Designed miniproteins, single chains, continued (5). Designs and how they scored, part 83

Each design is a single chain, and the fold is of that chain. pLDDT is the mean over its residues in the fold that is shown.

## One batch from the design tools (miniprotein)

Design m19045
Fold by ESMFold2-Fast:
Structure m19045 (fold): chain A 75 residues (1-75)
Amino acid sequence: SEAERLVEEAERLAREAGEAYKAGDYARAAELYRRAAELLERAAELSEDPELAEALREAAERLRKLAEEAEEKAK
């Protein structure tokens, strides 16, 4: 499904963000975490399962917080 593709893409971006963070590229990590969060929010909108949609929104919120932490380190 489209929602499954968005989740898979978000997972790849989140992994890439983690690698960028470990490498000290905090600006790139922040961008990738934000993009991953946006994809999870989109997947939640497409989901007809309210429990899955809520889980995806919670995951997106966690990624947005990681992006904020990375942004702070990029200053």
Scores: mean pLDDT 89

Design m19046
Fold by ESMFold2-Fast:
Structure m19046 (fold): chain A 71 residues (1-71)
Amino acid sequence: SAMDERVAARVAEIRERLRKEYPNLSDEEIDRMVAAAEQALRAAAETDPSKLDEVAEDIYRGLLAYLKEKK
């Protein structure tokens, strides 16, 4: 569906941005974070699809904060 394509696009963008910002992250770590982000984005799309872009940006910022603290 068009919504599944939008979710997939946001997931791909988050993955690409994480790869660019943290090139030393393992594939396993990125896959784990991206899987959690996809689950949250799918829930957001089901609840209020108009908020999908805002939720995607909030998720990305949360991942960046987590990675800065985790080292």
Scores: mean pLDDT 82

Design m19047
Fold by ESMFold2-Fast:
Structure m19047 (fold): chain A 61 residues (1-61)
Amino acid sequence: MLSPELEEALLEFGRKLSAGDVEGARKALERAVKILEEQGDDDLAKSLKTQGERAIERVEA
């Protein structure tokens, strides 16, 4: 079960990407990754960071 805080951070990330707000998307991604790290989900945190950075790069290009 995703925490409400993690879910909110992931939704914010998607909204910022859709708006072309690269800086806002990076901040939301960093928040989501930190939440996963605090929960001990290090592998999932690394996966999210890699995939999220690729999504941001795609919008930035």
Scores: mean pLDDT 80

Design m19048
Fold by ESMFold2-Fast:
Structure m19048 (fold): chain A 81 residues (1-81)
Amino acid sequence: DEVEEAIAKAVRDAMLRSGATPEQAEGAAQAVRDIVRSLKDKLSPEEIAERVAETVRGAFPDVSEEDLEAIRKAVLEALEK
């Protein structure tokens, strides 16, 4: 739960920085929370980070590569605890 929320927050913050609307950011954050919840026991942290980044790019194609890297880093940091 705490891991899922930390990743969801990182996604929301990154999307807002890239110019997404609050509605787009919340939608992506919820989708990412569901992905992490479903896959954290099945995939490596690196695979989850990639899946999350793909989900964000799909929801908001204008997201910057720098913001996507920030999201990948947040996923790895949250899951490596």
Scores: mean pLDDT 82

Design m19050
Fold by ESMFold2-Fast:
Parts: sequence; C-alpha cells; structure tokens
Structure m19050 (fold): chain A 59 residues (1-59)
Amino acid sequence: GEAEAEELARKAREGALAAGLSEEQAEKVTRYAREAVLKGLSPDEAGRLTVREILRLAA
C-alpha cells in the first residue's frame, strides 16, 4: 500500500545517497521504488529492483 511505498522510498533515498549518488539521482531512485510498490510489486521484490537501479547508476 501507500505506507509500504513511502517506507521503501525513504530507504531508497538513504541508500542512494550512501552509495554516493547525487540528490537528483537519489530522487529518481526514490520515485522508482515508490512506483514499483504502487504497481503491485512486493516490498522485497521492489527492494531488490531498487538496489539494482542504485548499482546501475553508481557504475
């Protein structure tokens, strides 16, 4: 639901910034995580996809 989407979005922003991504990239990752949960992905699956996106942007 919306609460799970916002919690994952918060963690995604923290993870992106910890990985050295810019604030702009962190915002994109935050939206990606939120949308994944809202589209019906489980928090675990959305979390895995979010980590992959952070690693892709950090490469």
Scores: mean pLDDT 84

Design m19051
Fold by ESMFold2-Fast:
Structure m19051 (fold): chain A 80 residues (1-80)
Amino acid sequence: MAEYLAKIDPEFAGLFLDGLGRYYLKQGDYETAIRYYEEALKLPSLKDNPEVYRNLAEAYRKLGQTEKADEWEKKADELA
């Protein structure tokens, strides 16, 4: 479970969750990708990574949730 991985090794958990998010984004499972990216953002190693925010924006955009996509894109730009 994501919360347990984050408590054990935040850096490894971050890489694992980001990898899963990217995997599901590529597979077209945007809802699952969003869940893994949101868990990744709870980790100190990824909370300030603009790529995670941009991938969240892409997933929301693919789901037709344009307002949420624009919000995540703005957060990514603020970190870059």
Scores: mean pLDDT 77

Design m19052
Fold by ESMFold2-Fast:
Structure m19052 (fold): chain A 77 residues (1-77)
Amino acid sequence: SKKKGEELEKKGREAGQAGNYEEAAKYFEEAGEAYKEAGDLEAAARAYEAAASAYRALGNEEKAKELLEKAKELREE
C-alpha cells in the first residue's frame, strides 16, 4: 500500500541519517516496490532514485544504475 511505502521510506531516511547506507538502500528499494504496487509511480521512481544514491555511497554503481533505469521507466508512464 502507499502507507507501507511511506513507512519504508521513513526507515530508509532514518538509516541514511545514521550512516547505515546498506540498510537505507534496502528500505528505499522496498519503498519503491510498495509504491509501484500501490500505483504511485512518481513516489516509486523517487524511492528507487534514493536507493540508487545509497548504493552509490556503498560503491555499488551497477545496482545504482539498475535502480535509476527502473525509475526512468516509471517516469515514462
Scores: mean pLDDT 86

Design m19053
Fold by ESMFold2-Fast:
Structure m19053 (fold): chain A 110 residues (1-110)
Amino acid sequence: DIKLTMSGGGTVPEGGSATLTMNISGADISKQVVSWYRQKPGEPMEFVASISGDKVVVAPEYEGRFTPSRDDSNNTAYLNMSNLKKEDSGTYYGVLDHGLFGEGVELTVV
């Protein structure tokens, strides 16, 4: 059984930084695609970033500000967020390539 444990988020000042984490149990992160999605109230989920092996993809809205990373030794994925804007507020999800979603983490930029 694969278990995803999400953490991070909360209330952060505009221009600040935050890191979301997804710890993975029951699967080897080095063999997985990890994707990050955001959902705002009344809007569909949107793609933010992904990491798979050496390939990193970041959606244009987040380039230069958000960077996905991973630590294979502790089986954890990260979404590193900098220069936060109020429009970055929303619920963030980590996802494995099997379509397995972690629990949503709320970020509020004030």
Scores: mean pLDDT 85

Design m19054
Fold by ESMFold2-Fast:
Structure m19054 (fold): chain A 60 residues (1-60)
Amino acid sequence: GPLIEKLAEALGKSPEEVEKSLRQILKLTGAGREAALARLAREAGVSLEEVEEALKEVAA
């Protein structure tokens, strides 16, 4: 989706690599998931909300 593509461009990665990373974050729970999302947002220079929405795009 558009947020995954935006994250990929910001991180200098492929959309497939970003989707794979987000799917790995989906396996985390609680504080571990929140920390991973916050770190990804910081690395990409986007809001935590945008990363959370991208995570929802990969959750089937």
Scores: mean pLDDT 81

Design m19055
Fold by ESMFold2-Fast:
Structure m19055 (fold): chain A 87 residues (1-87)
Amino acid sequence: MAVEALERLAELLEKQGRLEEAEEARQAAREFAALSPEEIAAAEAASASAARLGADALLATLAEIEALLLEGRFDEAAALREAALAA
């Protein structure tokens, strides 16, 4: 469901230290939760776009992990990876 997907995305982003993006995802989840059943049905296509945004955010996080590894910040890279994959 769109609300649950956005909440999971927000949790993942928060664990990655992307607090602003996490708040945006939580706001989107609250907006979806407030929709009537008819509005939710109409917004199902929009939830697919939100899911794609989540995939893009994960790819960006993987790129950040790689950058940290290349800089020799192995502990930070490991922590970010665990937060991203365990959530």
Scores: mean pLDDT 66

Design m19056
Fold by ESMFold2-Fast:
Structure m19056 (fold): chain A 80 residues (1-80)
Amino acid sequence: SPVLERLRRILEHARELLEKIKDPNSTLEEIQALLDEIAGLLAEVRRLLEKHGWTPEQRRLYAELLRIAGEAVDILMEKL
Protein backbone atom coordinates (compact mmCIF):
# COMPACT_ATOMS: atom_id res chain seq x y z
CA SER A 1 0.00 0.00 0.00
CA PRO A 2 1.41 3.45 -0.94
CA VAL A 3 -0.15 4.87 2.25
CA LEU A 4 1.61 2.24 4.42
CA GLU A 5 4.93 2.92 2.63
CA ARG A 6 4.52 6.66 3.34
CA LEU A 7 3.62 5.97 7.01
CA ARG A 8 6.75 3.79 7.35
CA ARG A 9 8.91 6.60 5.87
CA ILE A 10 7.35 9.10 8.32
CA LEU A 11 8.11 6.69 11.21
CA GLU A 12 11.72 6.33 10.00
CA HIS A 13 12.04 10.15 9.93
CA ALA A 14 10.53 10.39 13.45
CA ARG A 15 13.06 7.78 14.71
CA GLU A 16 15.92 9.85 13.24
CA LEU A 17 14.57 12.97 15.01
CA LEU A 18 14.34 11.00 18.30
CA GLU A 19 18.00 9.90 17.97
CA LYS A 20 18.99 13.59 17.62
CA ILE A 21 16.93 14.39 20.75
CA LYS A 22 18.80 11.57 22.59
CA ASP A 23 22.18 13.21 21.76
CA PRO A 24 23.55 14.43 25.16
CA ASN A 25 24.98 17.51 23.37
CA SER A 26 21.51 18.64 22.21
CA THR A 27 20.34 21.92 23.78
CA LEU A 28 16.81 22.50 25.13
CA GLU A 29 16.15 24.81 22.14
CA GLU A 30 17.26 22.09 19.67
CA ILE A 31 15.13 19.45 21.45
CA GLN A 32 12.08 21.78 21.31
CA ALA A 33 12.60 22.36 17.56
CA LEU A 34 12.92 18.58 16.97
CA LEU A 35 9.73 17.99 19.03
CA ASP A 36 7.93 20.57 16.84
CA GLU A 37 9.04 18.54 13.78
CA ILE A 38 7.66 15.33 15.37
CA ALA A 39 4.36 17.18 16.06
CA GLY A 40 4.25 18.06 12.34
CA LEU A 41 4.74 14.38 11.43
CA LEU A 42 1.86 13.41 13.77
CA ALA A 43 -0.39 15.98 12.05
CA GLU A 44 0.62 14.62 8.60
CA VAL A 45 -0.15 11.01 9.64
CA ARG A 46 -3.55 12.06 11.07
CA ARG A 47 -4.43 13.77 7.75
CA LEU A 48 -3.38 10.64 5.79
CA LEU A 49 -5.45 8.33 8.04
CA GLU A 50 -8.53 10.62 7.98
CA LYS A 51 -8.33 10.62 4.16
CA HIS A 52 -7.56 6.90 3.60
CA GLY A 53 -9.14 5.23 6.65
CA TRP A 54 -7.91 3.53 9.83
CA THR A 55 -6.81 -0.04 9.07
CA PRO A 56 -5.30 -2.13 11.93
CA GLU A 57 -1.77 -1.80 10.46
CA GLN A 58 -2.16 1.99 10.05
CA ARG A 59 -3.41 2.25 13.68
CA ARG A 60 -0.35 0.24 14.80
CA LEU A 61 2.04 2.59 12.93
CA TYR A 62 0.26 5.67 14.36
CA ALA A 63 0.52 4.19 17.88
CA GLU A 64 4.28 3.66 17.31
CA LEU A 65 4.61 7.32 16.22
CA LEU A 66 2.77 8.40 19.41
CA ARG A 67 5.22 6.26 21.44
CA ILE A 68 8.19 8.02 19.76
CA ALA A 69 6.62 11.44 20.50
CA GLY A 70 6.06 10.44 24.16
CA GLU A 71 9.69 9.29 24.51
CA ALA A 72 10.87 12.63 23.04
CA VAL A 73 8.71 14.58 25.56
CA ASP A 74 10.10 12.46 28.43
CA ILE A 75 13.68 13.32 27.37
CA LEU A 76 12.80 17.04 27.26
CA MET A 77 11.31 16.81 30.79
CA GLU A 78 14.42 14.99 32.10
CA LYS A 79 16.62 17.89 30.83
CA LEU A 80 14.50 20.55 32.58
Scores: mean pLDDT 86

Design m19057
Fold by ESMFold2-Fast:
Structure m19057 (fold): chain A 64 residues (1-64)
Amino acid sequence: ADALVEEGKAKLRAGDYEGAVELMEKALELDPNNREALGGAAKAYIKLGDVERFRELGEKVAAL
């Protein structure tokens, strides 16, 4: 799980927001409550303009 989050963060820094989402979603499949993966996915969705998925992640974080 940690390796996927680390690689996803690297994708975010490189501007590969779609790749970052894919890696963060894979991390969340392994651990749905992974706070770093939730935060990384939220940043990627903001950069992609996906406001609806960003709001959905906010609800998941509130449930932690």
Scores: mean pLDDT 76

Design m19058
Fold by ESMFold2-Fast:
Parts: sequence; structure tokens; C-alpha cells
Structure m19058 (fold): chain A 63 residues (1-63)
Amino acid sequence: TTERALSPEEFARAEASLLEGVRQAHADLKTGTGGGRAVGWSGDNPPTDADLERLAAAVQAAL
């Protein structure tokens, strides 16, 4: 993996964008207005359990 030192601003933006997207997806599920459903994770690179756990932890910490 390429270890690049991003500026603090760029790093914060990337993290904020990820959390914002997760929050919006969570809100959509809560209101029953789906959309953007991820279908067909089969094929190339389905998310691992570790990836899903990280995502869940990040969402939990953000809420």
C-alpha cells in the first residue's frame, strides 16, 4: 500500500465524506426510503467480514 501523507484537511474531508454517506444511507433505511441498494457484490471483491466490522464500528462511533 502506498503510504501517502495527505494534508490534514484532505484526510478530514475523506473521513467526513465517508461518515456523511453512511449517515445518509442509515437515514434512508430508517425512513423506509431505500435506494442505492448495493446489489451484486459477487464477482470481483466482495467486502470481507473485517471491512463490514470496521464500517459498523465507524457508524456506531459517529452516532
Scores: mean pLDDT 54

Design m19059
Fold by ESMFold2-Fast:
Structure m19059 (fold): chain A 65 residues (1-65)
Amino acid sequence: SVDEYVEKKLKEFEEKYPQYADDFKATLDHVRREAERRGLSEEEMKERIDRVYEAFKAQIEDDEA
């Protein structure tokens, strides 16, 4: 399910980047609401969650600059 997928990603992210966990969670909540508004499927929603995860990792690396 999407809920289990989100929980897994949040745990992994919090373990690696605890200082950014709240921002990541807020972004996932926003992405889920937007996907629901657009009528996206569960699979499309999971793909967007993966994209957010990758974007946050890249953003954290850039944050040092």
Scores: mean pLDDT 79

Design m19060
Fold by ESMFold2-Fast:
Structure m19060 (fold): chain A 79 residues (1-79)
Amino acid sequence: AERVREALARTVELGRRAAAELSEEQLRALEESPLTKEADRLAREAGEALRAGDEERAAELMERAGELLEEAIREVLAA
């Protein structure tokens, strides 16, 4: 059951790096990104799956949330 913890840790690390590396304007752009909003929805669904005992589904959803957040960060940095 380490997979969901690893996915969560990776997502937290992405957020921590964004906070350290992005300007206030870039952080606002990140928060307003459709990809970031979709990642938030998937993270909430992952929390629901985890509460239901579906650790595999929670890991899949959290991994996808991390992918979307990473893409959103890349788009903000490229702008």
Scores: mean pLDDT 83

Design m19061
Fold by ESMFold2-Fast:
Structure m19061 (fold): chain A 92 residues (1-92)
Amino acid sequence: EALEAIRKGDVDKAIKLSEESIKKDPNNSISYSLLGMAYFSRGDFKKAIEYLEKSLELDPNNSLAYAILGFIYHMQGDFEKADEYLRKAIRA
């Protein structure tokens, strides 16, 4: 549901569904990754990074969180951090 909402561009729905998932399971690493993706699509890179870092605190092997962080850093021109996170995404 949340991923489908992101895919269709319904960012507000994706945020609501991810927040509901976190309320039900506060340790749901995937829901934090989806929040990060949703905030990234809104251009809120600070919130995106915060949620993705929280996702990795809960699950250090969350490949989705690493991939999105790598993409964000690449978009910001930090190619060294982008490469580091993308390598971790492949390994996780």
Scores: mean pLDDT 81

Design m19062
Fold by ESMFold2-Fast:
Structure m19062 (fold): chain A 86 residues (1-86)
Amino acid sequence: MVEERLRKVREDLEANRDELPEEVREELLEIAGRLLEALAAGDLEAAKEALERLAELAKEVFPERAEEIEEGLERAKAALERVAAE
C-alpha cells in the first residue's frame, strides 16, 4: 500500500505538471523517485528522509498548504512505520 500511495503522488505531480514550475516539478519527481527506490530497498530511514525533504520543498513552494503538507508527511511516516512493524 505504501508503494502504491507514493506512485500515486508521483502520478499526481506528473498530472499537475502545468500547475507547478518545471524546476519544482523535476525536483519533486526526483525526490519521489528516491523515496520509491528506498522503499523497494527496504531502507526506511532513507524513505523517511526523502519524505521530510519532499515536505520541506512543498512547504516552500506552497506555504498556504503547509498544514496539509505536514498532515500528509505525518500520515506517510506512520504508514512506513506500520509496514516496518507488520
Scores: mean pLDDT 69

Design m19063
Fold by ESMFold2-Fast:
Structure m19063 (fold): chain A 71 residues (1-71)
Amino acid sequence: SLEERKAELRERLREDPDNVETLVELARVLVELGEYEEAAEVATEALRLDPDNIEAAMALMEAAAGIAAEK
């Protein structure tokens, strides 16, 4: 399930909090769960570490669109 994947990715981040690949995957899972504010925070952290990461930028755009749609 997406919830189990979210828990697994958060566990991986406890061991390596600056792992960009794990942050990107977590942001994507959070978008799929509709947890857009959390997804935007995680995607922003990934972009802080790797500003040219296209997957992180796309996840942030999707999260921002989801936040806007809730208003």
Scores: mean pLDDT 86

Design m19064
Fold by ESMFold2-Fast:
Structure m19064 (fold): chain A 69 residues (1-69)
Amino acid sequence: MDPSALAPGVVDALIALLKSPDPAVRRNAAVALGQIGDPRAIAPLQEVAATDPDPAVRAAAQAALAQIG
C-alpha cells in the first residue's frame, strides 16, 4: 500500500493548521509534522520558519525540518 494513503488525512490537516491564527496551534502542527517526517511538509515548514511572526513557531518549524531531513 502507498504510504501516501496516511499523508492526505493527517499531513494535509496539519499543514492547514500551520495557517491557524493561534500561534500555539501552528507550533503544535509544526512539531507533529516533524514527528511524522512526511516530505510534503518540508515546503510549508520552510515558509513558516522564514516568515512566521512568532519566534517559538519559527523554532518549532526549524526543529521539524531537522527531524524530516
Scores: mean pLDDT 79

Design m19065
Fold by ESMFold2-Fast:
Structure m19065 (fold): chain A 98 residues (1-98)
Amino acid sequence: SEELKKLLQEVIELLREAREAVRNGDFDRAMELLDKAIEVLKKAKEIADPETQAFLDRLIETLESLRRAWREGRITPDELVAALDGLILQVETFLEQL
């Protein structure tokens, strides 16, 4: 689906911007960008097949978990950057297989 590909490309861009915001110490902007990425992933789920929906659900759960861990002071900025790098790679790899 071309629409699904566009939404996943938007997610990649939002996660890259969030990573750079974390690196720059702009944590409020990073959280706002993660919230936007979650919203785009939820839109992607509405047009996705069941297998793709399962993948998107795991991404949403992971992002919500990271946001919570950050809010609770359970992860460092470096750990958050590493987690975002891993998520970006997962979405890019999935997008290439669509």
Scores: mean pLDDT 91

Design m19066
Fold by ESMFold2-Fast:
Structure m19066 (fold): chain A 55 residues (1-55)
Amino acid sequence: DEKLKAQKEFVEVLNKLFEEGVSDIEELKEALKKHPNKKASEIGIEVLDYLEELS
């Protein structure tokens, strides 16, 4: 499932960024925009947009 693969890659990117001390939503979105997997970037940005709206 392509969607599940993209979600897994998104989670791996988030884990790496959190390990590096990145906790700002804007900075996370910028990192995701640079990710080579467009599906992972799209899903990740959508999730971060939703979280930002809830804040």
Scores: mean pLDDT 72

Design m19067
Fold by ESMFold2-Fast:
Structure m19067 (fold): chain A 109 residues (1-109)
Amino acid sequence: DDEIKALAKGFEEARKGAKPSKLVEELVDEAVERIKNGESFGLAFAEAIKKLSSKIKDMKELFYEVGMFLYELLKRAEDLLSEHERSLLTEDPEEVARSVYAFYLTYIK
């Protein structure tokens, strides 16, 4: 699936130190504040995906930015997250991408 590959690529590029877009940086800042204020990781992530999908209409570009966003959020909020959520930082990007795409289909679409 092209969307899963795009998500995996975004996550992997962020892990390699690729600079996120301004939109992703702003959404990471927002999500980190939501988590600091007691919101769950899943709810903060879902809200960010909804905002990205409202601005990005191309599905491959959307999922690339979602992958980038996820890595940046996990890294920035590392000390605020559960052990399971933190473990995503070291997981295979394709496995992360499959899990996130399933989450998108269930809670966002």
Scores: mean pLDDT 87

Design m19068
Fold by ESMFold2-Fast:
Structure m19068 (fold): chain A 81 residues (1-81)
Amino acid sequence: ALEEVREEAERLVEEAEEAARLLKEEGKLTPEMAEAFRRAVEGAVELLVRKALSLGVPEEEARRIAEETLRRMEEALREAE
């Protein structure tokens, strides 16, 4: 359960890093795309929290994983900008 949530979190970060890199390389990282990216990231993290809670992960731990995942995904966007 917890391991599955951590694997999902790592996958989300890797996907965000790849998406941000591709947007930058293609010259598609406009302010509008960056805003859409942030909204997608927030939605993905919300789903991760719901999945963690449904699998019996304690709320405090789910929140910490979500906060770290959000931070890393936002860092991926900043690194691309």
Scores: mean pLDDT 81

Design m19069
Fold by ESMFold2-Fast:
Structure m19069 (fold): chain A 80 residues (1-80)
Amino acid sequence: MKEAEELEEKGKKAEKEGKLEEAAEHYAKAGELYIELKKYEKAAKMYAKAAELYGKLGDTEKALEYAEKATEAYLKSRSA
């Protein structure tokens, strides 16, 4: 879907510009939309990026939350 891809692109742009909080928010939203689309591998990648960025920001609670969501999405993508 264009919306999920646009959020992924906004996340990448914000990350390159050093806007880590905006990047994390865009990646998290992209991950949620990819889950709705059943694109679990892309969702896992987006959540993993959000977790990494929240970790860099010192938001350990959100970093752990999105790391868990990334793992769940990855497992669904592998059907394991």
Scores: mean pLDDT 84

Design m19070
Fold by ESMFold2-Fast:
Structure m19070 (fold): chain A 63 residues (1-63)
Amino acid sequence: SLEERVREALTAAGFRPSPAAARNLARGVAGLETPEEQERAIQTVVNHYKARGLAPGTAIEAP
């Protein structure tokens, strides 16, 4: 599922997403019709959190 993919991507980047955060982010990504756009959007979210200077292990509760 997109929720699982978002959770996995953020976890792989070193963050600790809550189930609520993963669901909310996946809802936004689900608005995109193509799998390629969905995956690019997930990477954009990961890069956004990285660009904000959040340390590895940071909990993400919701945007």
Scores: mean pLDDT 76

Design m19071
Fold by ESMFold2-Fast:
Structure m19071 (fold): chain A 87 residues (1-87)
Amino acid sequence: NKEKAEKLKEKGEELFKEGRYMEAAVEYQRAIELEPENAEYWKNLGEALFKGGMYEEAVYAYEKALELEPDNEEIKKNLEKAKKALE
């Protein structure tokens, strides 16, 4: 259900703009449940989790996004940033 997943993503983006990162992460997880092969949703989840201080979970989400888009330099950079936060 692409339309439902897109609405959940839009809700997550609005919450993210408001600094409500963990609530944004919940909405992105709901979008992923509907469309698990969408790299954008995994990337957005990783960004929200990273901003929420959930660094290990952010690494997981970015790794999933990178499996879907292996040559995406933005995802690679965000993954390295999240990994450094665990050091």
Scores: mean pLDDT 90

Design m19072
Fold by ESMFold2-Fast:
Structure m19072 (fold): chain A 71 residues (1-71)
Amino acid sequence: MKEEKEKGEEFEEKVKELNEKKASLEELEEYEDEILEFLLKENNLSPEELEKAKKIYEEGKKKREELLKKK
């Protein structure tokens, strides 16, 4: 339970930062890999924090799909 909220906020900040910078597809793909590693390695997340992490991952994935769709 410790730092679980902070982890969610950190990923939200990364999503916002990439959106603000309109990151290239390459940078967005690297960010998606980081999210996957985070989800795979976090065995101590509560069910609520897991849902938050999944939501952040979905948002990152949607951003990547939008960039691919536009190009």
Scores: mean pLDDT 58

Design m19073
Fold by ESMFold2-Fast:
Structure m19073 (fold): chain A 110 residues (1-110)
Amino acid sequence: SMKELIDEIVKKVREVMEKALEGLEKATSYDEAVKILTKARGEILDIVSEAIKKYPEYAEEIGKAVKDTVDEFLEEARKRLKDPRLQRMVEAAARGIKAEVDYLVEKAKK
């Protein structure tokens, strides 16, 4: 079902984000943080792109669920990361992910 599909996608995205937050909490440099966020962004976009390619009819629902999950990630990052620069880097990565998700959804509708 659509709900089971979306729940599985959200689960995969949450796993990527939790691993990224754990890495950011242990990061010893901003260069390391950039690598963690770049990897997480790529993995999330691969999950979303593959899901939309297989189920383009659910592109809008997939996009909304992923963007909602990214917003949850921002709230967790604010709680767990004490460095304001790391928080801003996570916010920038989240904005980029959401913009690329929107692009993938619009492309699937055409």
Scores: mean pLDDT 90

Design m19074
Fold by ESMFold2-Fast:
Structure m19074 (fold): chain A 62 residues (1-62)
Amino acid sequence: SPSLLSEEERKEAAEALLKTGEAYFKAGDYKGAIKAYENALVVDPDNEEAKKKLEEAKKKLG
């Protein structure tokens, strides 16, 4: 469960999800990117990079 992870483990998991979202974004799958970035924020709610990338992906859809 994410609630049992340390702060370091949450950041590592969020980084993996950010990389997944970036792959979707580069492929033009902005909906997939949004979902991956939202999942990063579920794991690490204070992740500023995930917040910024989520906003960028949302802007691509309008």
Scores: mean pLDDT 83

Design m19075
Fold by ESMFold2-Fast:
Structure m19075 (fold): chain A 107 residues (1-107)
Amino acid sequence: AAERAARGRALLAEGARALEAGDYEKAAKLFEEAAELLRETDPGAAAVALNLLGEAYKKMGDYEKAKEAYEEALRLAEEVADELPSVLEEARRNLEEAEKLVEEKKK
């Protein structure tokens, strides 16, 4: 529904503001809700929300959750690769970095 997509985009914007303010737990919750609302109607925006969710988890030191968020972002970004190739490339780079951080944390 158009209302669901509009709410998802509003939560994405609110999450970005929370991330900038350093409220990573609030940002993560907002990005999770935004991604759920946008997944079917705007998969590109959902992929952006999941990339930002991964960033919030990285800032909290939860590299395993960051990796999971980036893997989901990559899956959705592949659906819109022809329209939004930059989102796909960002998801790939973010996943590679998160995998390295997970490996380093285990040492």
Scores: mean pLDDT 85

Design m19076
Fold by ESMFold2-Fast:
Structure m19076 (fold): chain A 53 residues (1-53)
Amino acid sequence: SPLERQLAIEKFRLLALTVEVDFDPDNEEAKKLKKETEERVKELEKKIAQLKA
């Protein structure tokens, strides 16, 4: 599914951003991107769940 592929890609981005924030917790840009990526992951998981229900 295209949505499942997109979810996997966004989860990889979230992992990379989590590592970046852990390394430099004062990086406000990385923290913002991490939050935005977390929201995209949640929305994709919600859409996939709706399609599989």
Scores: mean pLDDT 84

Design m19077
Fold by ESMFold2-Fast:
Structure m19077 (fold): chain A 52 residues (1-52)
Amino acid sequence: MEEVLKELKKYLEEEFGIKIPEDATEDELQEIVSKLSIEQQEKVREKLGELS
């Protein structure tokens, strides 16, 4: 879970240029993802599936 959260933060910053606080919680990341476009959310889901 912690490792997945770290990889997700890195992915969002690299792919979408989103500044994410280093201490951002899972809930805060989920809120950020929910504000993305449907296409971007799909890419995030694919990345999470790859990490699982």
Scores: mean pLDDT 75

Design m19078
Fold by ESMFold2-Fast:
Structure m19078 (fold): chain A 60 residues (1-60)
Amino acid sequence: MSDEEAIRGAEGALRAAEEATSRAQALAAKHGAEVVIRETDNPEAIRLAEEAIKRAEERL
């Protein structure tokens, strides 16, 4: 995964977590963020993905 792809993936996961209205949507957002963390070493992407996980967990 490129740095740009990782950042976009993390931003997408964060947006999905913020917009989640169901447990299934929150779990999907959390899963997407966890994939980004596993596939990148980019610190900005990791930071955004960690924020996405935190936001998703608030809705679970």
Scores: mean pLDDT 81

Design m19079
Fold by ESMFold2-Fast:
Structure m19079 (fold): chain A 75 residues (1-75)
Amino acid sequence: DELERLRRTREAHRRDGTSHKDWSLEEWIEFYERGAEVAEETARLLEEAGDERLAEDNRYGAEVMRRVAERLRRA
């Protein structure tokens, strides 16, 4: 059960005091790239549902997240 394993891993990190400040640059880049993907998929679903304005907002959010990831890659 992959989901259960992930939950246990997160709980262990929480217990050990792991915080966002301890994330690697690569982990932050992946986080923003994954977030952009989710936002783009959300925008597509919203557009299909007829919510063009909310879809546009989500596409803009995805663009912002991709730009953050690009800046981190240049750092």
Scores: mean pLDDT 73

Design m19080
Fold by ESMFold2-Fast:
Structure m19080 (fold): chain A 61 residues (1-61)
Amino acid sequence: MVEELKKELEELKKKLPPESQKRIDGLLETIKKYVKENPDLSDELIAEMLEGAIEMAKKLL
């Protein structure tokens, strides 16, 4: 599930202007850092964060 969400986000990112891609990259780096600092996070919560990033990417289309 998490890998499938990452793949969907990468596909959406390809359709965005460079400035919007940078914003999504910044959000992904924040999520990555949070996950690394909180190893007890469930895959479900990580998926919810990625779904939020996908929703933001869709709004930037």
Scores: mean pLDDT 79

Design m19081
Fold by ESMFold2-Fast:
Structure m19081 (fold): chain A 93 residues (1-93)
Amino acid sequence: DYEKGLEAFRKGDYEEAVEYFEKAIEKNPNDANAYLWLGVAYLKLGEYEKAVEWFEKAIKIDPNNKAAWDVLAIAYEKLGDTEKAEEYRKKAQ
């Protein structure tokens, strides 16, 4: 289901990608990459608050994933929280 989520995402079918990444998380709740991609799919859908929730879960599993900190910063920029966006962008470095 993770691979199907990536295929849906690549095609721009972000709602379908969400469904497959949610199924991937159900099968493996510790898959940081599945949480990351679920957040990115929500980011593409304009669901910035949901994107933040899933990126925070990805970071809790793998705090050394710089990509997760970078997309969390982007999500906070979209929410208008420039202070948090700058803080998390520094963690992505």
Scores: mean pLDDT 84

